Designed miniproteins, single chains. Designs and how they scored, part 45

Each design is a single chain, and the fold is of that chain. pLDDT is the mean over its residues in the fold that is shown.

## One batch from the design tools (miniprotein)

Design m1552
Fold by ESMFold2-Fast:
Structure m1552 (fold): chain A 89 residues (1-89)
Amino acid sequence: MKEKVDEIIDKAVEEVKKYMPPSLAERFIKKAKELREKVDRGEITPLEALDQLIEEIYRAALLSTDPEAQKKLFEMVKELKKEKEKIRS
């Protein structure tokens, strides 16, 4: 499970670099690193880390001034929710 979630987070980090402003992308990358460290320490579950990152992407979509970037970020949220359900199942 953890390895699969780590893979999903890595992919999300690469995708947000394309669609988020640089400052927001840096915040997301830092958050992803902090969440991985918390999972490694057993403070949160891999699924809880993924939930927090999905929320960060959703918030970024709401702040986006570029309609195409906003659409891509909302699509990313939808896909990550699907991946979470596959892991949970």
Scores: mean pLDDT 80

Design m1553
Fold by ESMFold2-Fast:
Structure m1553 (fold): chain A 80 residues (1-80)
Amino acid sequence: NALNAANTARTVADLLRKFPDLKYRSVKPSLDAALNAAIVAGDWKTVEALGKAREALEKGDSKSAIEYLEEAARNAEEHA
């Protein structure tokens, strides 16, 4: 369900804003859940945005990760 991907992406973005030192490993299960929801929905734009968020988090770029997570959430809502 695309709405599940949107809600999860927003939750992770909010968590990163509140705890900017949070590392990829801490949000990986939530990010994997959002990715799986987007894949099941066939929403490849959301999958791409979530992939970019993952890459930013792996590089320690929380600011870019938040931007990509918000992009993923907006896209998933448009396709829900």
Scores: mean pLDDT 81

Design m1554
Fold by ESMFold2-Fast:
Structure m1554 (fold): chain A 97 residues (1-97)
Amino acid sequence: SLPESLEEIKTADDVLEAVEAAMEKYGPVEAYTLLGAIVAYHRKTGALSDEALAVAEELVDRVEERIKALPTYPSFEEFEKALGDILREELARARAA
């Protein structure tokens, strides 16, 4: 399961601890999903400090490298495209409702 509340993630240390915990406990795909949720929540609420946002952006590269190292996953480009297609479809559906 992903962390229970995004409201608790405000500082650079909070972002780092949450993403590292997700990576250790669940794996890089779940860590990437959490990181995306943190950034999306920040866009809606402005909850992250500037330092926390910078750390989140650096962690994207780190998590992407971990996903590329997975022998059972498609290329990161294919994974990223699939996620983008799913997100675009859900967003289009939400806007049509």
Scores: mean pLDDT 69

Design m1555
Fold by ESMFold2-Fast:
Structure m1555 (fold): chain A 97 residues (1-97)
Amino acid sequence: SMKIEKLREFLKYLLTNSEIPGLPEEIFKEFSPETILKAAARIAGELLGLSLREVAELVNELTALNVSPQELREAAEKLREAGYYEPLEEWVRRFLG
């Protein structure tokens, strides 16, 4: 699936790059890399029209995190409560094209 490969490329980018240009610095001070990865994966999956199951399976293929679909939702909600969901979604949209 082209959508699954696009998510795979996105997740590999996040795993190999310490900087995300244009994202607020405060997000990296308030949240762990794992929480940001989970939230970004959930957002990218929604934008690509992938199921939460497919997103969780891809995250687990590329990492040792053993995430559940619920953990992806919980990470995104934590960022939403802190006001960082919209900035992260805008960056994800730019990355995905």
Scores: mean pLDDT 84

Design m1556
Fold by ESMFold2-Fast:
Structure m1556 (fold): chain A 74 residues (1-74)
Amino acid sequence: MQQNADNMVAFLEAAAALLDPASAAVLRAAAEAARRVAETGELTPEEAAVLAAAEAVLEANRDAALAALAALQA
């Protein structure tokens, strides 16, 4: 569980580095939410909303998401 959260956080932070500050802030907030969920085992409505917003940002910025995945494999 913690390892999967760490991998998700690494992906979100890598994608954030490729995006504008506003989009990057959403992805970093989602990384913090993912860490909290992994630590507590609870998904609050606020954390679910942040994760959904991050998913929308990644879908809108597909090329950045693919580049972040490639960077994690390097």
Scores: mean pLDDT 78

Design m1557
Fold by ESMFold2-Fast:
Structure m1557 (fold): chain A 81 residues (1-81)
Amino acid sequence: SDEEREKLIAMLESAIAYAESNGDTETAEFFRELKEMAEKGASKEELLERTEKRLAEARAQNAPSRHIANLDLVRREIEAV
């Protein structure tokens, strides 16, 4: 729905700002990609699939704990919408 899309976009904007404030440019760029997907009509399920894939890759590569935590937070927020 338009309401769910608007909530997803607002959440992603907040997540981008938080990642940028921490100097996590890579995570901020990924969240911008998710926001663009949402703006172009991607489903909640498509956003979840992409985020879960990125999170699994980050965990497998032992990425920094903050990076993993930010991805998992956004995954949970998408799921909650």
Scores: mean pLDDT 87

Design m1558
Fold by ESMFold2-Fast:
Structure m1558 (fold): chain A 95 residues (1-95)
Amino acid sequence: ADNLAENMREGGKVTRDTLERIADIHLERGLISEEQAQKVKELGQKAEEYFQKASDAYEAGDYATALSYYLSGLRYYDEGIKIILDAANEKLKKE
């Protein structure tokens, strides 16, 4: 079983779902704007896309391309989380 390729695909879906859920929760709590929530969801979609590309490249034996796509997916995820954390922290510091 190629658990790593499967985990990359599943990780992409979980990453997107997690960013969408966190964005919705923070928007509901008034901690981020609708524009910030939309941006986070777009970054989650890009992360899922790149984790899928990484999984496909890994299964094809192109490990260098797989690593590149995987790192791109992680970067989009990190950007999404950072938008939420920075916006929430700034709002909490002003109260």
Scores: mean pLDDT 84

Design m1559
Fold by ESMFold2-Fast:
Structure m1559 (fold): chain A 83 residues (1-83)
Amino acid sequence: GRSEALAALAELRRLAEERLSGETGRKVLQMVDEIEAALAAGDLARARALAEELRTFIEQNLSGEVGETLLRAVEALLAALDA
């Protein structure tokens, strides 16, 4: 539900702030802000679409342990949005 999605999004933001830097970190945090805005507006379809775009961005731009950690956080967000 929404509360689980907001909790998952907060964890994703925390991980991005701790693990990412530079332009890649800025882009991930911008996408997180867009997902948060969609959730605040009640636009669950947009929130899901943005989360799927974020998953793709992470898969294409991040690798190794950092990429795997953030991908897991996005998957948790997507699962929460489907509940």
Scores: mean pLDDT 87

Design m1560
Fold by ESMFold2-Fast:
Structure m1560 (fold): chain A 65 residues (1-65)
Amino acid sequence: MLAAVVVRARPGKEREAAEAARAVPGTLSVSVEGDLVSVIVERAAVPALIEALRPYAEEIRVHDL
């Protein structure tokens, strides 16, 4: 099962957030549009993804797919 994780990155941290997301095993895709980083990830990897993104994120939203 998949989840979509949408991150509002801290100013200037959009690239670092995207790179952190790509480094997490179970991440399928990462896209960046402005301050938003959208990640498609395996549901089991969501906790690891949230921890990896925490230093770069103002807001993290998780949606089950």
Scores: mean pLDDT 84

Design m1561
Fold by ESMFold2-Fast:
Structure m1561 (fold): chain A 86 residues (1-86)
Amino acid sequence: EEAARRAAEAGREAAEAGTGEAGEEAIREAERLARESEGRGAVGAGIAAGSGATARAMMLTAGASEDEAGRVGGEAMAKAGEGFAE
């Protein structure tokens, strides 16, 4: 559960920072947590990373700024990661 919790926390911090760089860093951190962890926490971190990356990509495709996409990606990561933190 630690990996999922940390991924959710990274997403929340990125959303609060509201920059494209913070969003990209949070997604990369969640991907690292998924690779380096085991069990349900690793799955949760992976889902958080995927959710954040997808939300970011969709916002950029829709013409949003990198900062806006980073914020939305962070929010998606936090929401997904929280579902696996217990």
Scores: mean pLDDT 81

Design m1562
Fold by ESMFold2-Fast:
Structure m1562 (fold): chain A 61 residues (1-61)
Amino acid sequence: PTQKEIDEGVAAIAVAVTRTAIKKGGLSDEELQEMIKLLTSLIPIDPRAADVVAELKALLA
């Protein structure tokens, strides 16, 4: 596998796991902020991360 394929796979997993965590609820403001930082770094790899960042920001606001 190429580094691109590895990065895309990791980003896809991060998006899926974060969406599941949002759906379950119970995330602290600190956890939301850390997830925003992580998912923002993944936007160039997986554009779906931008949607997840928007969802996290809506929960934080």
Scores: mean pLDDT 81

Design m1563
Fold by ESMFold2-Fast:
Structure m1563 (fold): chain A 60 residues (1-60)
Amino acid sequence: GRKSLLGLLYTAAMLMTYQGSGRPWAEELYAMAKTEEEKEAIREGMRGGEILRQAQQRVE
């Protein structure tokens, strides 16, 4: 359903952004998003991925 789609978009954007080199793919997902809910899920995913990437560097 829609909630499942939003969860997938969030997770995909988060993983792409966490990888660093995948950030342009997350930005492309945002550009292709059709609704504000989808855009928000992608934005939150990108934010989460960036935070996780920075945290990983700090705990090593």
Scores: mean pLDDT 77

Design m1564
Fold by ESMFold2-Fast:
Formats: C-alpha cells, sequence, structure tokens
Structure m1564 (fold): chain A 83 residues (1-83)
C-alpha cells in the first residue's frame, strides 16, 4: 500500500470511528510494513475492525490464505484495540 493510500484510508477510518487520523495513520503504516499483507488484505482487515462485528471479522480472516491468517489476526487485534 502506498503512503497516499494509507493517508486516505486513515482519514476515512477517522471519520467513521472518531479516532484521530494521525493515530490511525501511524498504525496502518506499521501494519503495512510489518505483517506482509497485501493492500487488498489490509483493506479487508481494516473494514472488519471498523465494522465492530465479530462475525464479519471471522468471515474476513477465514477468506484469507492460511499463511496470511495469523498476520491478519494480529493486525485486526491491534486495529480493534485502537478503534
Amino acid sequence: MTDEQIDLLARQVSAATGVPAEEVRALLRELNERYGLSARQLLQVVGAAVSGDPEVAEAVLASLPKEDQEAAREALARLEALL
């Protein structure tokens, strides 16, 4: 994911959740660099966290390749802790 895409996503998440955009941006940059998730996978995980619905979160995680599920679960937990 590009810095421009992260900045845009952070502003959208901030508008939806009330969390400051700078805090969301910092976390999204770390998740993008650390967990090796694709831009699409990171967007799905962010959407699940913003939804606040455990069933949506479980469905998103189950839809990912098994090799990416643990990274996605850790990313989701960090997003849920912030949001």
Scores: mean pLDDT 83

Design m1565
Fold by ESMFold2-Fast:
Structure m1565 (fold): chain A 89 residues (1-89)
Amino acid sequence: VEEEVARLRELVDKALEEIKKLSPNKKTYTPEEIRKLFDEVLKHFSLEEQRRLGRIFGEVLNRSKKKEYTLEELKQLADEVLERIAAVR
C-alpha cells in the first residue's frame, strides 16, 4: 500500500513537471488550461497511468473549484486525493 502510494506520487510529480515544461513561464493555471495541458501530457503515459492520473486530477479540480492553481497547490491537493484512493475498498 505504501509503495503503491509512493508510485502514484511519483506519477503525479512527473505529470506536473511535464505541464511545467509545456508552460514554463506560467505561475498559475486555470482548470481549463490544466485539462488541456493534461491531455497533452497523458500522451506520454500508459492507458492505466492515464486513468489513474485522470481520476486524481479530476477529483482535485471538481472538489476544490478554484479559478487558478499553482503547481504546488495541485501537488498538495493530489496528495490528499491519493490518501483517499489508498483507503478505498
Scores: mean pLDDT 74

Design m1566
Fold by ESMFold2-Fast:
Structure m1566 (fold): chain A 80 residues (1-80)
Amino acid sequence: GKDKLIDELIDTANELGKLLKDSSETTKNTLGNAIEEAASSGKITEAINILKETIDKLKNSPASKKDDIAKEAAEKLKSL
């Protein structure tokens, strides 16, 4: 149900936050706001998928790419 999707979104967002701990507050806030907007619009499954792909990219990319990857994720979420 919706509660399960919300829990998965929160857990996925928390994992993403740990990977971005060294990123700027502006980057974190922009991404966090985009996630909240997507969830509020009922695009929860789409948001989870974007975050999971973003986590995979972050785990397989050098640190120098992390801010760019986070910015791309925020733009994808805003496009939902």
Scores: mean pLDDT 81

Design m1567
Fold by ESMFold2-Fast:
Structure m1567 (fold): chain A 83 residues (1-83)
Amino acid sequence: SAEELIERAEELLERGKRLLKEGREKIAKAKTRQEVLEGIGLALRGIGLITEALLLAKKALEQAETEEQKKRAQELIEEAKAL
């Protein structure tokens, strides 16, 4: 359902944003090549989750039956694109 897709997209977007932020911060504070690579790994994982959230949000918009669901799906799409 659109609701299940929205809830999953919200979860993945939040997790993706967190990992991307952690990855960026780890790269910025890195003192070794290993720490830079670990930060890159976190950032890439975050981007992957954000991309999956975007795809689920787009599918939710297609399946949306209410104006509230359409608005929530559109907001998720815009937030994911802004990252």
Scores: mean pLDDT 89

Design m1568
Fold by ESMFold2-Fast:
Structure m1568 (fold): chain A 81 residues (1-81)
Amino acid sequence: MEPRVMEIKDEAEARLWRALLAHETALVEADPRVPAEQKARLRELTARAAASTTLEELRAVGREFADVMAEIRAQIAAQEA
C-alpha cells in the first residue's frame, strides 16, 4: 500500500522536460561554434534536471537552461555578423 500514483502527471511532465533538455544539449554539443564552457553548463543543467524531484526545481532549471540557450544564440549571431 505505497501510494506513488498521485503524482504521475508531475513525473510525466518531468520526464518530458528532461528529454527536451537532453535533446537540446545534444544539438548544441554537435555545433562547433559553441564554446566548451557553454556545452559543459548545459550538461550540468541537464544532470540537475534529471536529479530534480519537484516541478518547481525542474522549472527553475528550465528557465536557467533557456537563458543559456539565449546566450549561445546571441554569441552565434554575433559571430555571423
Scores: mean pLDDT 76

Design m1569
Fold by ESMFold2-Fast:
Structure m1569 (fold): chain A 78 residues (1-78)
Amino acid sequence: NLEKLFEMIDQDALELARALTGLDVSHLSPETALRLAMTAAIARGLGWSEEEIAEEFAKIPGIGPEAARAAARAIAAR
């Protein structure tokens, strides 16, 4: 059941986003946190630059430019 899978993903989305980015995501919706986590995973898989990652993160609601840069640096260093 995809509906139940999405429910489980929503519950874990904030935890996954925190693990992948190191950001405080407690104020984000599960949908926004999942978007952040997916963007981080895509960036790592495609080898995006720190600047590219920071620009994409800054587009996500609730993520400011300073937080976006900090997360991008952590992801790009891998």
Scores: mean pLDDT 73

Design m1570
Fold by ESMFold2-Fast:
Structure m1570 (fold): chain A 88 residues (1-88)
Amino acid sequence: MEEIKKAYEEAKEYFEQAKKALEEDPEEGSGYLMEAATEMVAMAVLGDIEKAKELAKELVELGKKNPETARTAELAEELVERTVEGLL
C-alpha cells in the first residue's frame, strides 16, 4: 500500500513538472512525461490499475497540447496500456 502511494506521488510530481515545462521546453517536458509513465507502470504492477489508467489519460491530454510532446505522450500511453493488459 505505501509503495503504491509513493509511485502515485512520484507520477503526480513528474506530471506537474511536465505541465510546467511543456510550453517552455518541449524536450524537458517529454522527459518528465516518460518518467511519469514509468511510475504509472509501477503503480499498475503494484495493483493500482485504475489510478495508472487515469494518469495515462491525463498524460495524453497534456502531451497533445504540443506537437513535439504528442509523440512522447503516445509512446508513454502505449507503455502503460501494454503493462495493464499484461496484468489482466
Scores: mean pLDDT 76

Design m1571
Fold by ESMFold2-Fast:
Structure m1571 (fold): chain A 65 residues (1-65)
Amino acid sequence: SRKEAIVTSAIQLVAIAYGVKAKVTLKNGELFVELEKVDEDKVKAAVEEISKILKAAGYPEVELK
């Protein structure tokens, strides 16, 4: 859906901005987000921002790995 595409793009942009690698997978309407942990502080900042996007988009249950 448009919502899923927008959320995926937003997550990818945030990850790039914080210098972390993010893999976003869509399966049967469910979002899976995996982050490559390179720097703990950068990953934490990215996680906080991505979590805000997910909550605003209606995906508060999505766990960041």
Scores: mean pLDDT 74

Design m1572
Fold by ESMFold2-Fast:
Structure m1572 (fold): chain A 100 residues (1-100)
Amino acid sequence: SEMDELIRKATILKARKIAILTEVDLALKRFPDDERIRELAEKIKKLAEEFDKLDKEFQEAVKKGDLEKAKELLEKMEKILEEMEKLSEEITKIVKEKLA
């Protein structure tokens, strides 16, 4: 069903979020005193909290069978994840520059 497809997509987004947070945590552990990495990590953490709030609302829409609301929330979750990925790529660039 269309709802099952939205649930599958949400599961993929949550897995991608976990991967980003894991990579960010590793960068912070490797360079704990780097202000640029710390600032980017804090921005990613804030976006992850916004993502989690939207995921909670998404789960409620799924329980109610509200397909249109679930779709809107999934689109918002995708946008937040894309922002998190861009910030994570900046951290990766800093890490690579430090290791060169």
Scores: mean pLDDT 91

Design m1573
Fold by ESMFold2-Fast:
Order: C-alpha cells, then sequence, then structure tokens
Structure m1573 (fold): chain A 73 residues (1-73)
C-alpha cells in the first residue's frame, strides 16, 4: 500500500539524516566513503520495491542531496 511505502521512505530518510548528522560531528573519511556506498545500495533496494512514482522521485532527490552534503565533508 502507499502508506506502507511512505513508512519505508520515512524510515530511510530518518536513518540517512541521522548518519549524516553523526558524520558532520565526527568526520572520518573511511566512514564517509563506507556510508556513501551503503546509501547507494540501500537507495537501489528501496527503489526496487517502491511502486509509487512520486515516492521514487522523492527518494532519488533525497539521496542526491545527502551524497552532495557528504562530498563537502
Amino acid sequence: SLEEEQEKVDKFKRDAEGALAYLKENPDKALIEAFKEQLKGLTEKLLSVLKDEKLKEEVKKFTEEILAELDTL
């Protein structure tokens, strides 16, 4: 259902934002690079199970924004 997909997207965003916040306070190049790879893999897995096109676009945009912030660290 759309509600179940929204819950998955919301959790994905919370987890990613938490990791980014941690890395901003505790910058570590190896952890940043590991998180970039993990985030890309998690994004691909999430996109493969989502059916709603608006949620897919939201996830893609969110991931690009997080990756851009990680690139500044």
Scores: mean pLDDT 90

Design m1574
Fold by ESMFold2-Fast:
Structure m1574 (fold): chain A 75 residues (1-75)
Amino acid sequence: PSRREVLESLALALRGIFKTLPVEVEDLGVIRRLAEELPDSPEVEEAIRAGIENARKQGNEEAARELEKLLEEMR
């Protein structure tokens, strides 16, 4: 597979993780890198949105805020 396909597959895996496990600020390094490399990727955007929703449900305002900034930087 292409490098882009591998990174998009990683974004889909992170989306699943963000939907099922607690989102912590220290876990955001990989998704930040993906957003920097693939700023126009729907898969990366969906992973970030899933992380924001889950972080807010957990009451982790800091993680939600960091992910929101990342979404804004992709636009």
Scores: mean pLDDT 79

Design m1575
Fold by ESMFold2-Fast:
Structure m1575 (fold): chain A 83 residues (1-83)
Amino acid sequence: SSMKEQLENEKDIKEVEEIFLERLRQALKERKVPEEDIEKFLEMVKNGAEEEELRKFLKEVAGLDDENVENILEELKLIRERK
């Protein structure tokens, strides 16, 4: 079956984004962040919110540590870089 390889380029990019978003949801849920706030954050990410806004949201709303915040922002840069 060649479907996996044919869709790898497109699906890989989209799947990476989906995996990243799921990781974000998981991390935020582990911090007991309300689903409403998780949804808002993911929308901010998809809408291209600035790093400062994302960092502030993650610290104040999600209660994430600086290291975790930076990790999330780095993951975003990798997705946006998209080779």
Scores: mean pLDDT 68

Design m1576
Fold by ESMFold2-Fast:
Structure m1576 (fold): chain A 97 residues (1-97)
Amino acid sequence: MREEVLERLRELNREDLARRLEEYIALRPEKEEQLLRTVLWAIDEGEERLLEVEKQLIGEIYALQGKEKEGAEKVAELLEKEGKLEEAKKIREELKK
Protein backbone atom coordinates (compact mmCIF):
# COMPACT_ATOMS: atom_id res chain seq x y z
CA MET A 1 0.00 0.00 0.00
CA ARG A 2 2.68 2.57 0.95
CA GLU A 3 4.66 2.03 -2.29
CA GLU A 4 1.42 2.22 -4.34
CA VAL A 5 0.45 5.57 -2.75
CA LEU A 6 3.98 6.99 -3.15
CA GLU A 7 4.09 5.87 -6.81
CA ARG A 8 0.72 7.55 -7.54
CA LEU A 9 1.93 10.80 -5.92
CA ARG A 10 5.13 10.72 -8.00
CA GLU A 11 3.10 10.15 -11.20
CA LEU A 12 1.19 13.35 -10.28
CA ASN A 13 4.53 15.22 -9.86
CA ARG A 14 3.85 15.44 -6.11
CA GLU A 15 7.31 14.24 -4.96
CA ASP A 16 7.21 16.88 -2.19
CA LEU A 17 3.99 15.39 -0.77
CA ALA A 18 5.39 11.84 -1.09
CA ARG A 19 8.42 12.93 0.97
CA ARG A 20 6.21 14.58 3.62
CA LEU A 21 4.06 11.44 3.81
CA GLU A 22 7.13 9.24 4.48
CA GLU A 23 8.44 11.77 7.04
CA TYR A 24 5.13 11.77 8.94
CA ILE A 25 4.86 7.95 8.92
CA ALA A 26 8.40 7.77 10.36
CA LEU A 27 7.31 10.07 13.24
CA ARG A 28 3.85 8.46 13.71
CA PRO A 29 3.99 4.84 12.41
CA GLU A 30 0.65 4.05 14.16
CA LYS A 31 -1.03 6.55 11.79
CA GLU A 32 0.27 4.91 8.59
CA GLU A 33 -2.87 3.02 7.50
CA GLN A 34 -5.27 5.92 8.18
CA LEU A 35 -2.95 8.42 6.48
CA LEU A 36 -2.45 6.25 3.37
CA ARG A 37 -6.24 5.90 3.00
CA THR A 38 -6.66 9.69 3.39
CA VAL A 39 -4.02 10.40 0.72
CA LEU A 40 -5.59 7.88 -1.72
CA TRP A 41 -8.96 9.59 -1.20
CA ALA A 42 -7.36 13.02 -1.71
CA ILE A 43 -5.74 11.85 -4.98
CA ASP A 44 -9.22 10.92 -6.27
CA GLU A 45 -10.66 14.31 -5.12
CA GLY A 46 -7.93 16.32 -6.88
CA GLU A 47 -5.17 18.88 -6.40
CA GLU A 48 -7.00 21.22 -3.99
CA ARG A 49 -7.53 18.36 -1.53
CA LEU A 50 -3.95 17.13 -1.97
CA LEU A 51 -2.74 20.65 -1.11
CA GLU A 52 -4.89 20.63 2.07
CA VAL A 53 -3.44 17.24 3.09
CA GLU A 54 0.13 18.47 2.43
CA LYS A 55 -0.48 21.63 4.54
CA GLN A 56 -1.78 19.48 7.42
CA LEU A 57 1.17 17.05 7.22
CA ILE A 58 3.75 19.86 7.23
CA GLY A 59 2.06 21.52 10.22
CA GLU A 60 1.91 18.28 12.22
CA ILE A 61 5.47 17.16 11.32
CA TYR A 62 6.96 20.42 12.58
CA ALA A 63 4.65 20.61 15.63
CA LEU A 64 5.74 17.09 16.70
CA GLN A 65 9.33 18.41 16.72
CA GLY A 66 8.44 21.62 18.65
CA LYS A 67 8.97 23.74 15.51
CA GLU A 68 5.49 25.14 14.87
CA LYS A 69 6.78 28.49 13.52
CA GLU A 70 9.10 26.75 11.03
CA GLY A 71 6.17 24.53 10.01
CA ALA A 72 3.99 27.58 9.36
CA GLU A 73 6.81 29.11 7.26
CA LYS A 74 7.01 25.88 5.20
CA VAL A 75 3.23 25.95 4.67
CA ALA A 76 3.50 29.59 3.50
CA GLU A 77 6.29 28.59 1.07
CA LEU A 78 4.10 25.76 -0.31
CA LEU A 79 1.16 28.15 -0.78
CA GLU A 80 3.40 30.69 -2.58
CA LYS A 81 4.65 27.93 -4.92
CA GLU A 82 1.02 26.95 -5.68
CA GLY A 83 0.00 30.59 -6.35
CA LYS A 84 -2.03 30.97 -3.12
CA LEU A 85 -0.30 34.27 -2.34
CA GLU A 86 -3.08 35.75 -0.16
CA GLU A 87 -3.23 32.65 2.10
CA ALA A 88 0.59 32.62 2.38
CA LYS A 89 0.60 36.33 3.36
CA LYS A 90 -1.93 35.69 6.16
CA ILE A 91 0.28 32.92 7.61
CA ARG A 92 3.38 35.15 7.49
CA GLU A 93 1.51 38.01 9.21
CA GLU A 94 0.35 35.65 12.01
CA LEU A 95 3.99 34.57 12.52
CA LYS A 96 4.90 38.23 13.29
CA LYS A 97 2.44 38.33 16.22
Scores: mean pLDDT 83

Design m1577
Fold by ESMFold2-Fast:
Structure m1577 (fold): chain A 109 residues (1-109)
Amino acid sequence: APAPPEIIVSGELDAAGVVRDLRLELEHSRPPSEEELEIREETERRAREYARRGDTAAASDVLLLGVMEILRLVAEEHDDERARRAVEESAPDVEAARAALAAHEAALA
């Protein structure tokens, strides 16, 4: 069976423990769609904002939610059963990440 697309998260850790230049990349045998690129850019922007504030847990949750949205898009566009299964199996983790992010944002208010 073909391997699922490889998800690459990269960044530079500075002396203060803050991740700089956070990037999210998905390795495909095809070029990414405009929708996939928009999800990547927005996910990177949000995660980078949280990371800059030292909110590494919130940054991680944002990255997970973005990755799962990209996999959902891939499953729909390419009828990719493996991507669809990954989304379905990860639904409880996605809900937990959403709840954690909402609680974290509420605690900052």
Scores: mean pLDDT 67

Design m1578
Fold by ESMFold2-Fast:
Structure m1578 (fold): chain A 82 residues (1-82)
Amino acid sequence: GPVYARVRITSDATGEEGEGRGVGTAEGLVALGTSTKTGARLSAVAPVAAADVEAGRVFDAETGSEATGKSGPGTVEVLSVE
């Protein structure tokens, strides 16, 4: 079934961060958030399997590859699983 999570999205274009909700499914991790600087909506669809949606993990939103470090431009960080 779907995995629900709290996520942090960092825009590749602007570097702006926003927190919101992620939903992990068979199709990947769909993440929606709001920028803390501008209030703009941030979104990502990362090719990450639902089974890999675990608290503390950081993924590149384009490739679904696990990031070597902390959140940076173009990443989705899993803050907690609900």
Scores: mean pLDDT 80

Design m1579
Fold by ESMFold2-Fast:
Structure m1579 (fold): chain A 61 residues (1-61)
Amino acid sequence: MLTKEQVLAGAERLLAQTTDPELQARIREAIEKMKKLSDEEANRLFLETAGEVMEAQAAAA
């Protein structure tokens, strides 16, 4: 399991790799929520958000 700092760093990298403004907005919202959550909850939210972005990017390729 990632620490909160590692999860936030991962989310920032995901945001940098994402060009879709709707997905960028979702990632930004997730980052703000992660800051207020426990490490475990932040890790869970990150995995869900990353999964959504990866699925959307795969569909667009």
Scores: mean pLDDT 78

Design m1580
Fold by ESMFold2-Fast:
Structure m1580 (fold): chain A 66 residues (1-66)
Amino acid sequence: VSLSAEEASILEKAFLLYQLRPSALPGYLAKHKPSATVLEALQEAIRILELQGEEAAAKYVKGLSA
């Protein structure tokens, strides 16, 4: 998965909102209207978080952003 700098920024914020304020996530996604690629990356980050924990999920998101 390859993301632009803007898409990576949206993903990082969406993932942070999922962890800290999940009720704010739908509004954030509606405002920014991210591509299917960003939404798929967000779902994968959540899956990694549930299966492997926060450190592994953070590394995945950071890898797409750097």
Scores: mean pLDDT 81

Design m1581
Fold by ESMFold2-Fast:
Structure m1581 (fold): chain A 80 residues (1-80)
Amino acid sequence: PALSPALQAEAQARAAELAPAVEEANETRDPRLILEVAERIAEAMLEFVREVESPEKVREAEEFLERQLEELRRLLEELE
């Protein structure tokens, strides 16, 4: 439990903003749109993790998200 209730609420609000894009990607089944939405989700989560007051407790999550972003960007580059 590295997150305060206020940070948890902010994470939920940011996730809600991405919901329409996720629904569109899932409905169209377009691989590029799916990857672009996944990249946006990963970027939003990485920004959120960096705003946490105890960075050392979330370093593993930050490293994981940075690796996922790098992989998603490579896949997007291969599509175009």
Scores: mean pLDDT 70

Design m1582
Fold by ESMFold2-Fast:
Structure m1582 (fold): chain A 89 residues (1-89)
Amino acid sequence: MTPADIADLYLRALALALLGEPQTLENAATLSLEEARAIIAERAAEAENREVLEEMVRTAERVRGAPTLEEVERIIEEAAEEVRRKLEE
């Protein structure tokens, strides 16, 4: 996978977290990038979710700079869990 492909997977994982669905790589792969971006954009339009979107952008940048695929997966999982925690609180 390219860094762009990996960043796209991260966005899909975030969308799953926002929907309260399991944030597995398998589930993320079934969600289209367009659907993921639409979900994130809709949530970001709500003032409460703007900070979440900002953190998402930072995490996508971290993913692009990751030296290994294993590190990328770890970053994605951590980011998805963090977003879910903010939504559950």
Scores: mean pLDDT 70

Design m1583
Fold by ESMFold2-Fast:
Structure m1583 (fold): chain A 98 residues (1-98)
Amino acid sequence: MNFEELVEEVVEAAKTSPNELYRKGIEIVYKEAPERTLGFEIAMAVETTIAKRLVLEKGVDPKTAAEEARKWLLDMGVPEEAAEYFAKDIEEEVEKLK
């Protein structure tokens, strides 16, 4: 998976269907590289990009987005601790954008 391609697809998708493509973007990142340091870096970058797009262009509530992301990560088999940190990162990044 190409990092730039992944980010572009997720960002474009967030403009059309934020919730569904946000979920798909997270699934791809954690499914493809959950056990690698690179996977964590990609997840952080994608998460920040998604949060920025959802809040600035669609007005999605930060807490709702974070809670949904956590549920999707757990459903995909991501460890609870990692899912919680991802959700917190989304909430924090969105707060910084306000």
Scores: mean pLDDT 57

Design m1584
Fold by ESMFold2-Fast:
Structure m1584 (fold): chain A 91 residues (1-91)
Amino acid sequence: STEEVLLLVNLYLISVSALLFVAKRLIKKGTEENIELAEKDLEVAEELLKKIEELLPQLPKEEQEKFAERVKELREELKELKEEIEKKKEE
């Protein structure tokens, strides 16, 4: 149902936000172990964003547009965090 898809999209969005938050804190700590953990969190976040994008066509147009914009914001944050990891690896 649309309600079930909406719930699943919201759960994935919450999970992505939590993963990016944890990854940001791990990157700030800057140890090799913490950077490796951050990379794994960002890989999971990327997979969840792909799952959200696959589900969006099943939602009404208004909700589809709203969630597409949120996914775009999260993808930009993910890209910035990946760039921070690459800079840390060059130290």
Scores: mean pLDDT 89

Design m1585
Fold by ESMFold2-Fast:
Structure m1585 (fold): chain A 90 residues (1-90)
Amino acid sequence: AEALRQELEELRRRLEELKRRAMEILRESEDKEKILRAIALILRVIGLEIDLRQAEEAIRQGDLDKARQLLDRVRRDLELLEEEIRELEK
C-alpha cells in the first residue's frame, strides 16, 4: 500500500509538470498546429488525473490489484505524453 501511494505521488508530480509545459506552449506559441496539439495533450492529462483519483480511491478501499492496474496504465500513457511534449518543444 505504501509503495503504491509513493508511485501515485510520483505520477501526480509528473502530470503536473507535463501540464505546466503544455500550458507554456499554449501561452507562448503562435503556431496553430502546436496550440491544437498542446490542447489535446492537456485534455489527455486531465483524463490521467481522473485515473489517478480512481487509483487513490482503490488504495483507500484496499483494492490493490485495481490500484496497480490503474497506476500501470497512467505510467505508460504518461511516458508517451512526455515523449510527445519533448517533440513539441523543439
Scores: mean pLDDT 86

